# Designed miniproteins, single chains: the designs that were tried, part 23

Each design is a single chain, and the fold is of that chain. pLDDT is the mean over its residues in the fold that is shown.

## One batch from the design tools (miniprotein)

Design m782
Fold by ESMFold2-Fast:
Structure m782 (fold): chain A 63 residues (1-63)
Amino acid sequence: KRQTEEAKEKLKEWEEIMKFLDDAYKNKKKGKLVLEEDLTEGEKEALRRLAESAGVELEIKQV
């Protein structure tokens, strides 16, 4: 359904972000994740905490 494509893309982005942070943590790989997404304040805080625990630099820009 067309109206669910945005939700699908958002879920896919979250999965990629979570996998990136998990891989960075497990492999001790340093990196930077840049997001230009319309995220809620709670989502931004959750991502920042995950990035900090994984040792990844997180940059969130308002789209």
Scores: mean pLDDT 65

Design m783
Fold by ESMFold2-Fast:
Structure m783 (fold): chain A 81 residues (1-81)
Amino acid sequence: MSFEEGVAAIVLAIGNVSFKKGDYEGAIADYEKAASLLPEDSPLRAVAYANIGLAYRALGEKEKADQYFEKAKEINPELKL
């Protein structure tokens, strides 16, 4: 993996810890940071977008959740969301 992919994977893991604690807003910030470190077509960026969608869904932000799920599927059509 590139150095940036390695850093993004760590930031995603930090976001997952925030998500498990119920800190959905903090998780979104970490996932957005991870996505910003990755190429537009990165499968890991698709994972970050899917996780942002899940966090927005947990916050009751259904429209934002659906937007991020679509972004994830545009990168990885095999994602079942």
Scores: mean pLDDT 84

Design m784
Fold by ESMFold2-Fast:
Structure m784 (fold): chain A 100 residues (1-100)
Amino acid sequence: MSPAELARELDRLEREALRAWALGDREAFVTHMLRALEVARELARLLHPEAVPLFDELIATVRANRDAPLEELLAALQAVMQRHRETWLALQRLVNAAMA
């Protein structure tokens, strides 16, 4: 898939995850979030390879905590982002620069 096709798929999956969240559908939310992270990882591989380890760990964390309470899953994801803080901040700067 091209980066543009991956970006469109990511937007679609993020919208589906938000819809599932709004409906209280935890299973659908986790499923769409996991797929969105997989697409984000592929985009990172093509555009910012330094971020691939961050997405690998986020994906592994979602898979390991799929059946955990949502609060525990979110806390585990927060811990991953904290460990990869510099990479996460670099990604946010790139997104902000693209929007400016």
Scores: mean pLDDT 80

Design m785
Fold by ESMFold2-Fast:
Structure m785 (fold): chain A 93 residues (1-93)
Amino acid sequence: SAAIAALEAQAAAIKKQLDKSPASEAVKEGAKTALDEVLEMVRDSSIPLEDFEAGIARLLGHFPQWEKDGVPKALLEEIREFLARALEVRRAS
């Protein structure tokens, strides 16, 4: 769908910014994996909305550690916006 394609493009842009950030390789990999897991959950309607929302909350719980590790606040805000849009797309389905 066009909405999922837009989320995929946004995730790709965030991943490029993560690679340019001063964060550790482990945090960059963890964040990229988390973005990919969100995209998989958006594509898979068999995953209950409650489990998707719990996954988003768990990912947001990583933000303080990612910030401390060197992910810029502006990039964390972009990730937050991505997560909000992913949730809107999933709820609309």
Scores: mean pLDDT 87

Design m786
Fold by ESMFold2-Fast:
Structure m786 (fold): chain A 80 residues (1-80)
Amino acid sequence: MAELEALVAELAPYAERAYHEKDPEARELVLAVREIVAEAAARFEAAGLPVTAENEERLAREIAERVRRHLEEHERRLAE
């Protein structure tokens, strides 16, 4: 799950800031990522897909894509 591993590495500093520093933006990002992961997992379960390496990679890519889209959308909104 290279996509998910890369995403987790990118998000690790934000998780640390949200926990150790009073950074509401970092906390909001961590919560949004958790929601995206939970939603993707729920859709995977609803589809009844078997737990295989291929399906895990597909799920990981979907999560990574949705998280990146969320970040891009927030940046775009802040920039106008």
Scores: mean pLDDT 67

Design m787
Fold by ESMFold2-Fast:
Structure m787 (fold): chain A 90 residues (1-90)
Amino acid sequence: DLVLELAERAIEKKRELAAKHEGENTKRLLEEVERIERAIEKARRGEELSDEEKLLIYSAALLAAIEEGEPEEVIEELKELALEAKKKIE
């Protein structure tokens, strides 16, 4: 569950960044946030995730874990999960 919480914190930070910085990149950032949010909602419902959806969640969670200074063990686990999901995308 920590993974989903970290991913949600990552999207909150991206939304804050988008709100503070007006520009063309803001729309793309918000679209990316929506994709991650949908993947998180699907995961919370216990639905099967695609490898692309897993990569979105694990990558977001990894960035939040690094930024927040989570234990090295947590960061390494998230890195491994993201890499595994990426390897399955062909």
Scores: mean pLDDT 80

Design m788
Fold by ESMFold2-Fast:
Structure m788 (fold): chain A 64 residues (1-64)
Amino acid sequence: SAAVEAFFKSLDVDGDGVITLEELRQWFEENQMNVDAQAFLDSLDLDGDGVVTLAELKAYIASS
């Protein structure tokens, strides 16, 4: 859905089509958020590959 894609784009700072642990950490730091980037990634990383793709986010939403 458009909402999932908008959320993904807000986190995909470099536009590389994936969200890495480093991008999450940097994004949280830039937004002054006290969030454990590893824990957040682990909650979304369905394949355990250390990144989140748009497909994984869509699969997560579809399985909910």
Scores: mean pLDDT 68

Design m789
Fold by ESMFold2-Fast:
Structure m789 (fold): chain A 54 residues (1-54)
Amino acid sequence: MSIEEYADRLLARLAPQLTPEQLEELRKAVNDAIEKGATREEISRLIAEFVERA
């Protein structure tokens, strides 16, 4: 599974818990991190921290 597919699956699972605006912000942050070479572990941490603050 590619890192993009991994991130997409994680975001899909969280979509019901977030507002459309929060989901868009998280999607952008995740895409920016992937472009900068983030690992799956870094993506998971980013998402977890965002959800905890939301």
Scores: mean pLDDT 80

Design m790
Fold by ESMFold2-Fast:
Structure m790 (fold): chain A 100 residues (1-100)
Amino acid sequence: SPEELKKQASKDFIDTAISILETFLSKSKNPEMKKTLKEAIEKIKKAEGKSVEEVKKVFEEEMDKVISLADPEDKEILLAEKEVLIESIDKVIEQLKKEE
């Protein structure tokens, strides 16, 4: 059903985003970066059950905070990961709108 597809897409997106952020958290030596990553993970988890569009917005806002604190090497990787995930969720949003 479209409603089940929306819920599954949001959950899969959130799970992927959290996995990426947890990988950076495990490698980070910067206390401020660790705090920001933990807060980003919590806010993205709390977006579960919201619309795909709302999940995207929360993800973008929290990723931008993480990227702002990243060193140059991590910043390049995080920007690439953000772009890939945003492109993925945008395709889902487009598919869901075509079924309305």
Scores: mean pLDDT 84

Design m791
Fold by ESMFold2-Fast:
Structure m791 (fold): chain A 94 residues (1-94)
Amino acid sequence: MTPGERLVEAGFSRLEVGDIFAAAVFYSTLDVEAALEIRRLGIQGASPEEIDRKAKEALGNRDLVEEIKRYLENQLKFGAPDKERIERILEALE
């Protein structure tokens, strides 16, 4: 299963998968256009595989799961308000 499919199996919506991937891609690359396109795919209900593919294209040689974990672990360090949700995302990607 792709990372996006794993998140959907864990109960996250396509919108949430798009938002998670867009945030991680932006944090890693600073590519606003790529992040907005990934978020848009989630809003439009694109398949988890399509969202995953777009995120991987934007990241190039960087691993999508590693970049998501890096972003979310950073959010936890700076006191993110939804710690339980972030922990569920990290667990789904193990």
Scores: mean pLDDT 86

Design m792
Fold by ESMFold2-Fast:
Parts: sequence; C-alpha cells; structure tokens
Structure m792 (fold): chain A 64 residues (1-64)
Amino acid sequence: SALAEAAARAAEEGAAASRDAEQAGMFGTKYVTDAARAGADEATLREAARRAGEIGRQASKQLG
C-alpha cells in the first residue's frame, strides 16, 4: 500500500512537472512493473503498478 501510494505520487508529480500526464503515467507504471518482474515484493508492487497505471490513464484522458 505504501509503495502503491509512492508510485501514484511519482506518476502525479511527473505529470505536473512535465505537464504530460500521459508520459508520466506510463513511466510510473513501467517503473513499478519492472520492479515487480524483478521479484522484489510482487504483491505490493503489483498493487503499486495498478494504482500508478490508473492514475496515469485518468490524467491522460484529461489531457485528451
């Protein structure tokens, strides 16, 4: 959960900084997904990846 929140925050911050939520969201999701595949904390990381992906997707929809 904490990791999922951190991933979501990273995606949102990236979107705000770049003003490109689409790219920020994809980067956040890829980062967490890659870590999950590495076998760190699969259960926690999977939640983080899903949360980051949802936030990125929502932000992308807003941009158009």
Scores: mean pLDDT 58

Design m793
Fold by ESMFold2-Fast:
Structure m793 (fold): chain A 89 residues (1-89)
Amino acid sequence: SAVLEREEAVIAEYQPKAEEAYATTDLSTAEGAAKAKEIVRELTTEAMEKMGLPQEWQDAVLNGEALPESKLEEYLRHLEEVLREREAA
């Protein structure tokens, strides 16, 4: 899957950068913790953009918001319908 390959490549690029931010920042201070969180947030934003995630999903993740149950259910239903149609063909 091209989507899974892209996600794997992006994770391989950004996971070490996020780990480095936590490893090189003094998390025992408020200033250091804030700096590390901001760097990781920026890296996460870049990673989501490279993965091709919709802006709506990016905003939800960055704001710490749970995706609305109705949207998740609708999305899962859509995937199930696509799979069902593919099996029927």
Scores: mean pLDDT 62

Design m794
Fold by ESMFold2-Fast:
Structure m794 (fold): chain A 96 residues (1-96)
Amino acid sequence: MEAEEYIKKAREYAEKALEYRKAGKLDLANKYLALSLRYLARALRLLVKEGKSPNKEASEKMAETYLEMAELLEKGKRDEAIALFKAFIEEVEAKE
């Protein structure tokens, strides 16, 4: 599978998570968000293996962060998962 295809699947699952969140089904929203994050982690690792990542260390850390977030969401540790997500976004924005 191409990394782009995994990213597309991840976005589809993220959109499904948003739909469940709007319907008030937070548990399902978190499960679909976790699936999205697992696909993003897979895509990042494939980009590294294909030599298409300009920053291998950053991509691996991003993938690890996404997997940790997915596990936290599935275990009901939403607070920790959200904190990791915000910290990651702030790091990415600061690195621009």
Scores: mean pLDDT 78

Design m795
Fold by ESMFold2-Fast:
Structure m795 (fold): chain A 59 residues (1-59)
Amino acid sequence: MSLEEFKERAAEAVRRSLLAHGVPQEEADRMAEEVLNSDAKDKEELLQAAIRATNRALS
């Protein structure tokens, strides 16, 4: 699996998780976009980006 494919799956997972927690569609889409456009070089950096986006949306 490529890092690009992993980014797409991580972004979709963040979007779905936020929607399941009652976050508005626009906010969930914006947070997913942040994960997709992150400068993450590997899975660990991508995981940190996803955690940051999720925490920001839930705060």
Scores: mean pLDDT 78

Design m796
Fold by ESMFold2-Fast:
Structure m796 (fold): chain A 69 residues (1-69)
Amino acid sequence: DLSDEVLAELAARDGEAFLREFEAAVERLKAELRALAAAHPELREQAERGIEALDAALARVRELYASTL
């Protein structure tokens, strides 16, 4: 999970801007992990787990955001 410190810092901004930044960051990191797995097949499992963790973090942030509507 992302640290509460990071979440608190981002939450201080406009909520829509925070969600958009977070979604963009997750997709960028997932692309980097996919590229890493392509370049280093021995790290594929670690990269896949990282992608799963990013997807879970994004889902959790979206749920938190939806609950504030």
Scores: mean pLDDT 76

Design m797
Fold by ESMFold2-Fast:
Structure m797 (fold): chain A 61 residues (1-61)
Amino acid sequence: MSPEERAQQAADDARAAYEAAGYTVTAVTVEQLSPNTFRVTVTGRDAAGRPFTAVLTFTYT
């Protein structure tokens, strides 16, 4: 699986995990920083309705 495909899978998994935890996810973005490094940004609202932003960085070898 390519690093980009792995990053997209990680983004999908992150969305599912936050939604399962009671968060409302409004956007998930994937940004390529290098051929093997990706930034995944999850934005939305937590279980209390407050805005949240989570930034996750993945490096694939």
Scores: mean pLDDT 83

Design m798
Fold by ESMFold2-Fast:
Structure m798 (fold): chain A 64 residues (1-64)
Amino acid sequence: MEEIKKKAIEETAKHLGLSVEEVQAILDGDEEVLARVAKRLGLTPEQVRDIVEALVEYYEKKLK
């Protein structure tokens, strides 16, 4: 269900202190949002992408 993915994105956003829109943009491959978020968090773009993907997958599995 799309609802599980939406909740996983919401939980990921809360966990990282990001907006839902920022998490969605990162998942959609928006490199500009990824770079901006990485700079804000003091991480590399690659680290932010990997963390976001891992947390979304984790929450999707937990919310099922």
Scores: mean pLDDT 82

Design m799
Fold by ESMFold2-Fast:
Formats: sequence, C-alpha cells, structure tokens
Structure m799 (fold): chain A 82 residues (1-82)
Amino acid sequence: KPPPSADGVKPNKDPPKIEQQGDVTTITWENIVLRVGPTLVAVKSLELTIRPGVLESKITWAKLVDGKWVVTGTEERVFRSP
C-alpha cells in the first residue's frame, strides 16, 4: 500500500506521450513517483526532445506535500552531437 503521505497520488501508469513533427520527436512522462527506501522522489514531468544531432532533456522536480504536487525546480540539459 502507498504510504499515507502519498495517498491520492498514484504513479502515472499511462504510457509516455509521444509527439512527432518532421524530424523532431518529443516524449513526455508525467507524475512520476519513486520510492527509495523511506524517501519519496517526485518528478512532475520529464520531457525529452530528440532532434537531428540534438537531444534536449527537461525535468520538473516536485515534492509531495499533503498529497499535493509542489514544483521545486526545473532542470534543462542539451546534448549535441560533435
């Protein structure tokens, strides 16, 4: 059973949202909750944008406070082919 602090917040069991526009592919995962021992790690969204020679990653970190999603920060990374 999920812990009481995570009641009402279910891990997203839906497949990732995949969008393709020409040579650009965007893959989005939402509402990810991971348990690592006693700690809950929450990700509100993880978006990967794949372009020719470029991989862009955008992750929105969150915390669960009284069963509510609270965004704590956004991290963006860009990987370029040499």
Scores: mean pLDDT 71

Design m800
Fold by ESMFold2-Fast:
Structure m800 (fold): chain A 92 residues (1-92)
Amino acid sequence: PELEAPELSEEERKRKLEELKRIAERIRARAAEAGLDPEEQRVVSGLAHALLVAEQTGVASVEEIERAAREAGVPQRVLDLARELAAEILAE
């Protein structure tokens, strides 16, 4: 009830930063293992984040995000990996 204060405790901020860092490192590691170059790794990270937000909030359609990526010329392999990583993170 009173946890809606704009200031978080130092312990709460550290935990949130650790979670975000872990997610980012996991996405990059998996993209690198898939043989993607640094630019493709950045695209995978951005798409995986967008898909995660869409699934968690319902603000955007997953289908619309995927369509926009394809229209922007994102390779299918990059989009497929972004979907797999987003689904894996959501399953945790």
Scores: mean pLDDT 73

Design m801
Fold by ESMFold2-Fast:
Structure m801 (fold): chain A 95 residues (1-95)
Amino acid sequence: SELEKRAREAAEETVRLGDEAAALMKQIDYDRAVKLAEEIIRDPSAGEKALKEDPVLGKLAYILAAARRAQGNYDAGVFGGTLGDAEEARKAVEL
């Protein structure tokens, strides 16, 4: 399926963006970003607040949340969701 292929490529790219973001962090900042990413997955409004309080940490947390969602949606066969999560990660990178 063309949609499945596009979703797979988007998930792989988004996970790679998350890995690159993580590689640039100190351990304490990474732990904070992971916790914040989990909050954003549960409540998207947490991301807007974090981005205002700490734009660097907030941006990294958005990318991590999008990478986790993209992989999860792909694994569940929700290909449209994967593409949406990849787009959110791209927007976060451009912040």
Scores: mean pLDDT 80

Design m802
Fold by ESMFold2-Fast:
Structure m802 (fold): chain A 56 residues (1-56)
Amino acid sequence: MSQEELMEKALEAALQLIEDGFPLDDALRLVRREVGPFLSPEQLRELLEKIREKVG
């Protein structure tokens, strides 16, 4: 899986959790923990920002 594919899957998973009633802050924390080590700091920041934008 490429970094682009990983980011897309992580975004989908995070949005699914939030839709299921998971708190936004907890979903962001989980993404940082599970996906963060596989992304650059800039890519991780962009991903977290997109999740926040989609929910807010």
Scores: mean pLDDT 81

Design m803
Fold by ESMFold2-Fast:
Structure m803 (fold): chain A 84 residues (1-84)
Amino acid sequence: TEEEELLDKVKKWAKENDLEGAKESILQLSKLLRDSSDPISVARGLLLEGGLRDMDRDVERLGVKTFLSMLPDVVEHAIALHRS
């Protein structure tokens, strides 16, 4: 699905240490989920939007490399919530 493709892109950009690519993919995923008629998907999209605001702050505090090393775990958590 489009959601799975965007999640895979986030993982790929994280492995490549590309913060901008990861941000863009998360933005697209948030928009996709918020445009859904499913209330759960809309709620997940809003949580990702909140996460983007926190991401900028965390990157500033932790540094890009440290944050990106943690991002695959965050993506796996999002995938697990989708399958649940």
Scores: mean pLDDT 70

Design m804
Fold by ESMFold2-Fast:
Structure m804 (fold): chain A 73 residues (1-73)
Amino acid sequence: SEGVREAIEKLTEMADMMGEGSRAGEELEKKMSKEEGKEVRRRLILAGARAAEDPEKGREEFEKIVKEAEEKI
């Protein structure tokens, strides 16, 4: 049942990373315009999902989005 264990791990990682993206998005949304905040939050949630499949690539996307958002504040 290695495949089952791996599937559970990936789903858990995806949920955790999406949750982190959502929380980070909420904090940034408070400091930006409504439209800009919604877009940043959406991108962070998607980057979290990406990180579950490809940790290196997802983390790079996450960091880039956060940095770009912080530069606008």
Scores: mean pLDDT 73

Design m805
Fold by ESMFold2-Fast:
Structure m805 (fold): chain A 80 residues (1-80)
Amino acid sequence: SKEEELYKKANELIKEAETLYQQSRDALRAGDLDTAAELSKQANKVLEEARKIANELKQMGYKEKADEILKKIDSIEKNF
């Protein structure tokens, strides 16, 4: 269903953002400030795409799935 496709896409974007944030921190530790900034910017963009999908799921009536995605996004923002 469209709902399952959106849910999968949001979770894939969340994993991508986690990877990009980790790569950003690795670059920062290596002293590559420009690479760290670019990776962090890309991670933020990917998280915003996941947030938009969560809002779409909420509008479709899938509040529980949307809230799960938003909780994961909040956790990432606190940890990275």
Scores: mean pLDDT 89

Design m806
Fold by ESMFold2-Fast:
Order: sequence, then C-alpha cells, then structure tokens
Structure m806 (fold): chain A 79 residues (1-79)
Amino acid sequence: SLEQEIRDVLTEAAEEVAKGADPDKVIQRAADRLVSLGVPEDIAYGAARRVVHTAKTKGLDAGKEEAERLAQAIVDNMA
C-alpha cells in the first residue's frame, strides 16, 4: 500500500540518522523517494525533516512512531 511505502521510507530515514548518517543527506534522500511516490514536495521535505529531527533528539523509537503517524496523515490527506 502507499501508506506502507511512505512508512518504510520514513522509518529507513529514522534508522539511518540513528546510525550516524548525515541528517541533511538523509532528509534529501527520503524526500526525493516520497516525491517519487506522489507526495507533494513541501509535504515530503516536511515529513522527512520531522522524522529525522525526532529520531535525532528523542531516539529511534520516537522517530519510528512519528514515521507511522506521518505516513497515515499523508495518505489520509491525498485526495
């Protein structure tokens, strides 16, 4: 499903930054992948930044929870 694909992209971003990857590069890669799935560019970058920031500041589990929440919200708002 589209929700699962978006969640997987955002979850991978949380895992990458938790492993010490460059946050700016992780955000760019995740956002580009979300755009390729049909997510509007501003929403894609916003979601990637929020997940990466949450994983960096509150840890991986919080980042994964934010990824799940945002994936659901994005799909629910795609008409």
Scores: mean pLDDT 87

Design m807
Fold by ESMFold2-Fast:
Structure m807 (fold): chain A 84 residues (1-84)
Amino acid sequence: SMKRKEELAERWMEAGRQIIKEAKKKLEEYKKGKLSDRDMRLTIGLLKSVADLLRKIYEQTGREEALKLAKEAEKLVKEFKKEM
């Protein structure tokens, strides 16, 4: 069902927004020495998975917000890697 695919896309984009928001907080904690290297690596892995999923949502639905969120997650991965 197209309607069910749209509902799932919205749910995944909302999850992506929350993951990106929490990852931004974790990046600031890492810069302050308050986040472990293990938790940083887990956050990078999660951001990569979210970016890949959001790109697939964009490819399947054409939703520009999904592409914007994917690019934001990819940018955060690069920012985390610079702090390693």
Scores: mean pLDDT 85

Design m808
Fold by ESMFold2-Fast:
Structure m808 (fold): chain A 100 residues (1-100)
Amino acid sequence: MPLDMSDPSTLHALVRPNELLAELLRKEGETRETYTVAEILGALIRYLIKEKLRDPENPSIVHTEGTLLGELLGVKELDLNDLTPLMEMIQKHSTVVPEP
C-alpha cells in the first residue's frame, strides 16, 4: 500500500523491511520483523553517523556511494535537509503492515 510521505502520520506507520533494508537495520542492532517508519529513519541516521558518511565541511551532506545505504537509495549523495529520498526508499524497500 502506498504511503503519503508528506503526511506526518506516515512516521507512525508500521512496515516490514525487505531483506536488503533488514540487513542495514541488523547492522544497527535492529532484529525485529516490523518497525515504524520513524524507527527505520532513526536507524538510517545512526548508520550514516557510525560509518562517518557525513561531509566534514557540510554535515547536512551525506556521501552514500559504495555503501549499502547508497545501494538502497540509488544515489551517490544525500541532503539531510530533504528527507524525501530516505522516506521514498523506506516505502520502496518495505511493505505496510495493516493494523490488527
Scores: mean pLDDT 76

Design m809
Fold by ESMFold2-Fast:
Structure m809 (fold): chain A 81 residues (1-81)
Amino acid sequence: STKEFIDKALSLPKEEQLKILDELYNELITLVKDNPEVQAYIKKLYEEAKKAIEAGDNTKFRKILEEMIDLLNVAKEGKLG
């Protein structure tokens, strides 16, 4: 489940959290390549998530991961065109 994935991600070292974030970001940005406004929003979420990881702010990182995964599901359904 999404919750189990996020809970696991939050338990990992910062280096592994960044790797997961980078993989999620790259998948998202590719799926929304034709939507520059959504790309800009995803880039903002990515930057905020990196800052949250660096600060050890698990609450903020969780919220951003949830938002990014929700966007991924919507993008995979073709609803961001």
Scores: mean pLDDT 85

Design m810
Fold by ESMFold2-Fast:
Structure m810 (fold): chain A 76 residues (1-76)
Amino acid sequence: MEEIEELILEALRRLQAERPERPVSVAEIKAAHPVLAALPDEELLAALRRLREQGRVVLDLSTDVPLDRIGVVLGP
């Protein structure tokens, strides 16, 4: 569980360093690591929700966006 969360955070940190002014999409996070790409959508969403509860990420859960288009930003 924590291993998946750390992979997400590493991918997010790297992608935001390259593109600091916008959220990273879930699709970009999945493309960043083969383990994340193979992860079921439900498990990926559960890990993102846990990271949000910990204050480590902010999720753009805009109405009616599919999972792959959810924006993710590092928390404060």
Scores: mean pLDDT 74

Design m811
Fold by ESMFold2-Fast:
Structure m811 (fold): chain A 80 residues (1-80)
Amino acid sequence: SVMEEAIEALKKVREEVEKNPEISLDELKELLRKALEPILKKMSEEDREKVIEIALKALELFEKTGDAVEALEEAIKELE
């Protein structure tokens, strides 16, 4: 399903941030945008809104904690 593609994209972003622990908020935003944009275009409006909301929550969690891996793991868990 397209939702499974979004989950896979988030898992790939998590792997990238595990390799770059010094990633900035702006760099994480750009990684998420690039990874999710082609998938979001194929989604229903309801699923698109859900994925965007969860991605925004991940960015908020990263801003609070500085832990991009934790933020992405929570996003993946929320969509699974």
Scores: mean pLDDT 85

Design m812
Fold by ESMFold2-Fast:
Structure m812 (fold): chain A 114 residues (1-114)
Amino acid sequence: LIEEAERAREEALRELDLAEEAVNAGDLSSYSKHVVESVGAMLRLVGIQVDAELNIEDPEERKRIVEHITRLIREVLERAREVDEKTLPKVEALAKKQGNTVTLDNIAFVKELR
């Protein structure tokens, strides 16, 4: 479980780094792909935490493993926020340049929710 969780965390962080690199290169298609893949890795990490909660019978071992996975989840979320804050203005500028009104409407909606 811990090894699988750390692998999912490493994958999520790598995909976030690739998303930032793609945006800096002006490639919104690659950016979108890497964001989706980072979310997929994050959902796997959450699934591993749920599996630990349900299947570890020893309360002390369960607590230790769940707390470890929770720290990995927080690390990924903190990095995701950092990447989002740095890339969102660039994504918006690229979407405006490309006339992608759907992406611009989605960005405006997300900004209102913050």
Scores: mean pLDDT 82

Design m813
Fold by ESMFold2-Fast:
Structure m813 (fold): chain A 83 residues (1-83)
Amino acid sequence: SPAREAARAALDTLIDYLAQRYKLSPEVVEELRAIADEYLATGDFDAFRERMRRLFVEHLGMTPEEADAAADGFVALYRAILA
């Protein structure tokens, strides 16, 4: 659907932004894309949120509180795009 295509484009743009800003390794970029693909395949926002939160802590050095806020922001954005 056009809404799903827009969500994919938004996810790809955001992943590219994070890769450039934080100078992410190809392995971490691949993990971000896998998380986005899993979300688009399943629609499981809770699984998407938890995997994003974990990646932010483990690879971007965010505190658990910062990672939770960032993950919640991404979930809210993608829910809005798919509504």
Scores: mean pLDDT 76

Design m814
Fold by ESMFold2-Fast:
Structure m814 (fold): chain A 90 residues (1-90)
Amino acid sequence: MINDRARSARVGARSILRVSRSPRVREAARLVIRAADYILNGDYDLAIRDAQRAIRLAQEAIRRGEEVDLARRVITAAQGLIRLARQSLS
């Protein structure tokens, strides 16, 4: 179900936030948590906006060599949430 996938992404992002030391990766993880919460509330456009911002911050972290593996995990979670939100708008 859509809610289970959003909750799973939120749990993953909280795990990243707990271990991350990069301000960019931490902000990106917080945006993934907020995007997942927007999906759970039916606010799909807001979820896409925050997930897209999370991807941009995580890509910047990768370019700077900051926690590249955690940043890639943020991108994967955010891309999943965008796909989920778009399917719900269709």
Scores: mean pLDDT 88

Design m815
Fold by ESMFold2-Fast:
Structure m815 (fold): chain A 90 residues (1-90)
Amino acid sequence: SELIEELTERARELEAQYAATTDPAKKEELLLELAYLSGKILGYKYAKEHGKEEALKKAKELAELAKKDPAKAALADAFLKGAEEGAEAA
């Protein structure tokens, strides 16, 4: 899938930026973008294999599990948004 390849390359670029930056605010922004892309990859792949409804159910399950740590709430929300968009694109 071209979309998975593009999203994976985008994630590598963001990982490189994360490693290169010393600004804590920029690191936080990059982590949110990485969480979003990870969700989008999962949502797309799961929807292709299991259907959109199962993909959304799995994404919500993972997001709720992550939200048990309040510090991860924003990352979990970014991940879920990505997963919803990825499932829709499948």
Scores: mean pLDDT 87

Design m816
Fold by ESMFold2-Fast:
Structure m816 (fold): chain A 75 residues (1-75)
Amino acid sequence: GFQQAQQAIDDLRKTGKDLGLSDEKLSQITRTAVDLLEQGKSQKEVAKELAKKFGLSPKDATKLVNAVRATMEVP
């Protein structure tokens, strides 16, 4: 329910903070990841695009894509 959605959002915020991202930067990354995932791109393709666009390591981009997907899987 909403508590699980809130937990996923909190996990995404924590991931962003652990990676040294500002709230604004995390918001831009999240919006970009959501848009690409909704276009039917794979997790690997989205992670590659985020790494290129935002200067993230492949590992960090993968962590962010996983966290964003978790927020999208909760109704």
Scores: mean pLDDT 79

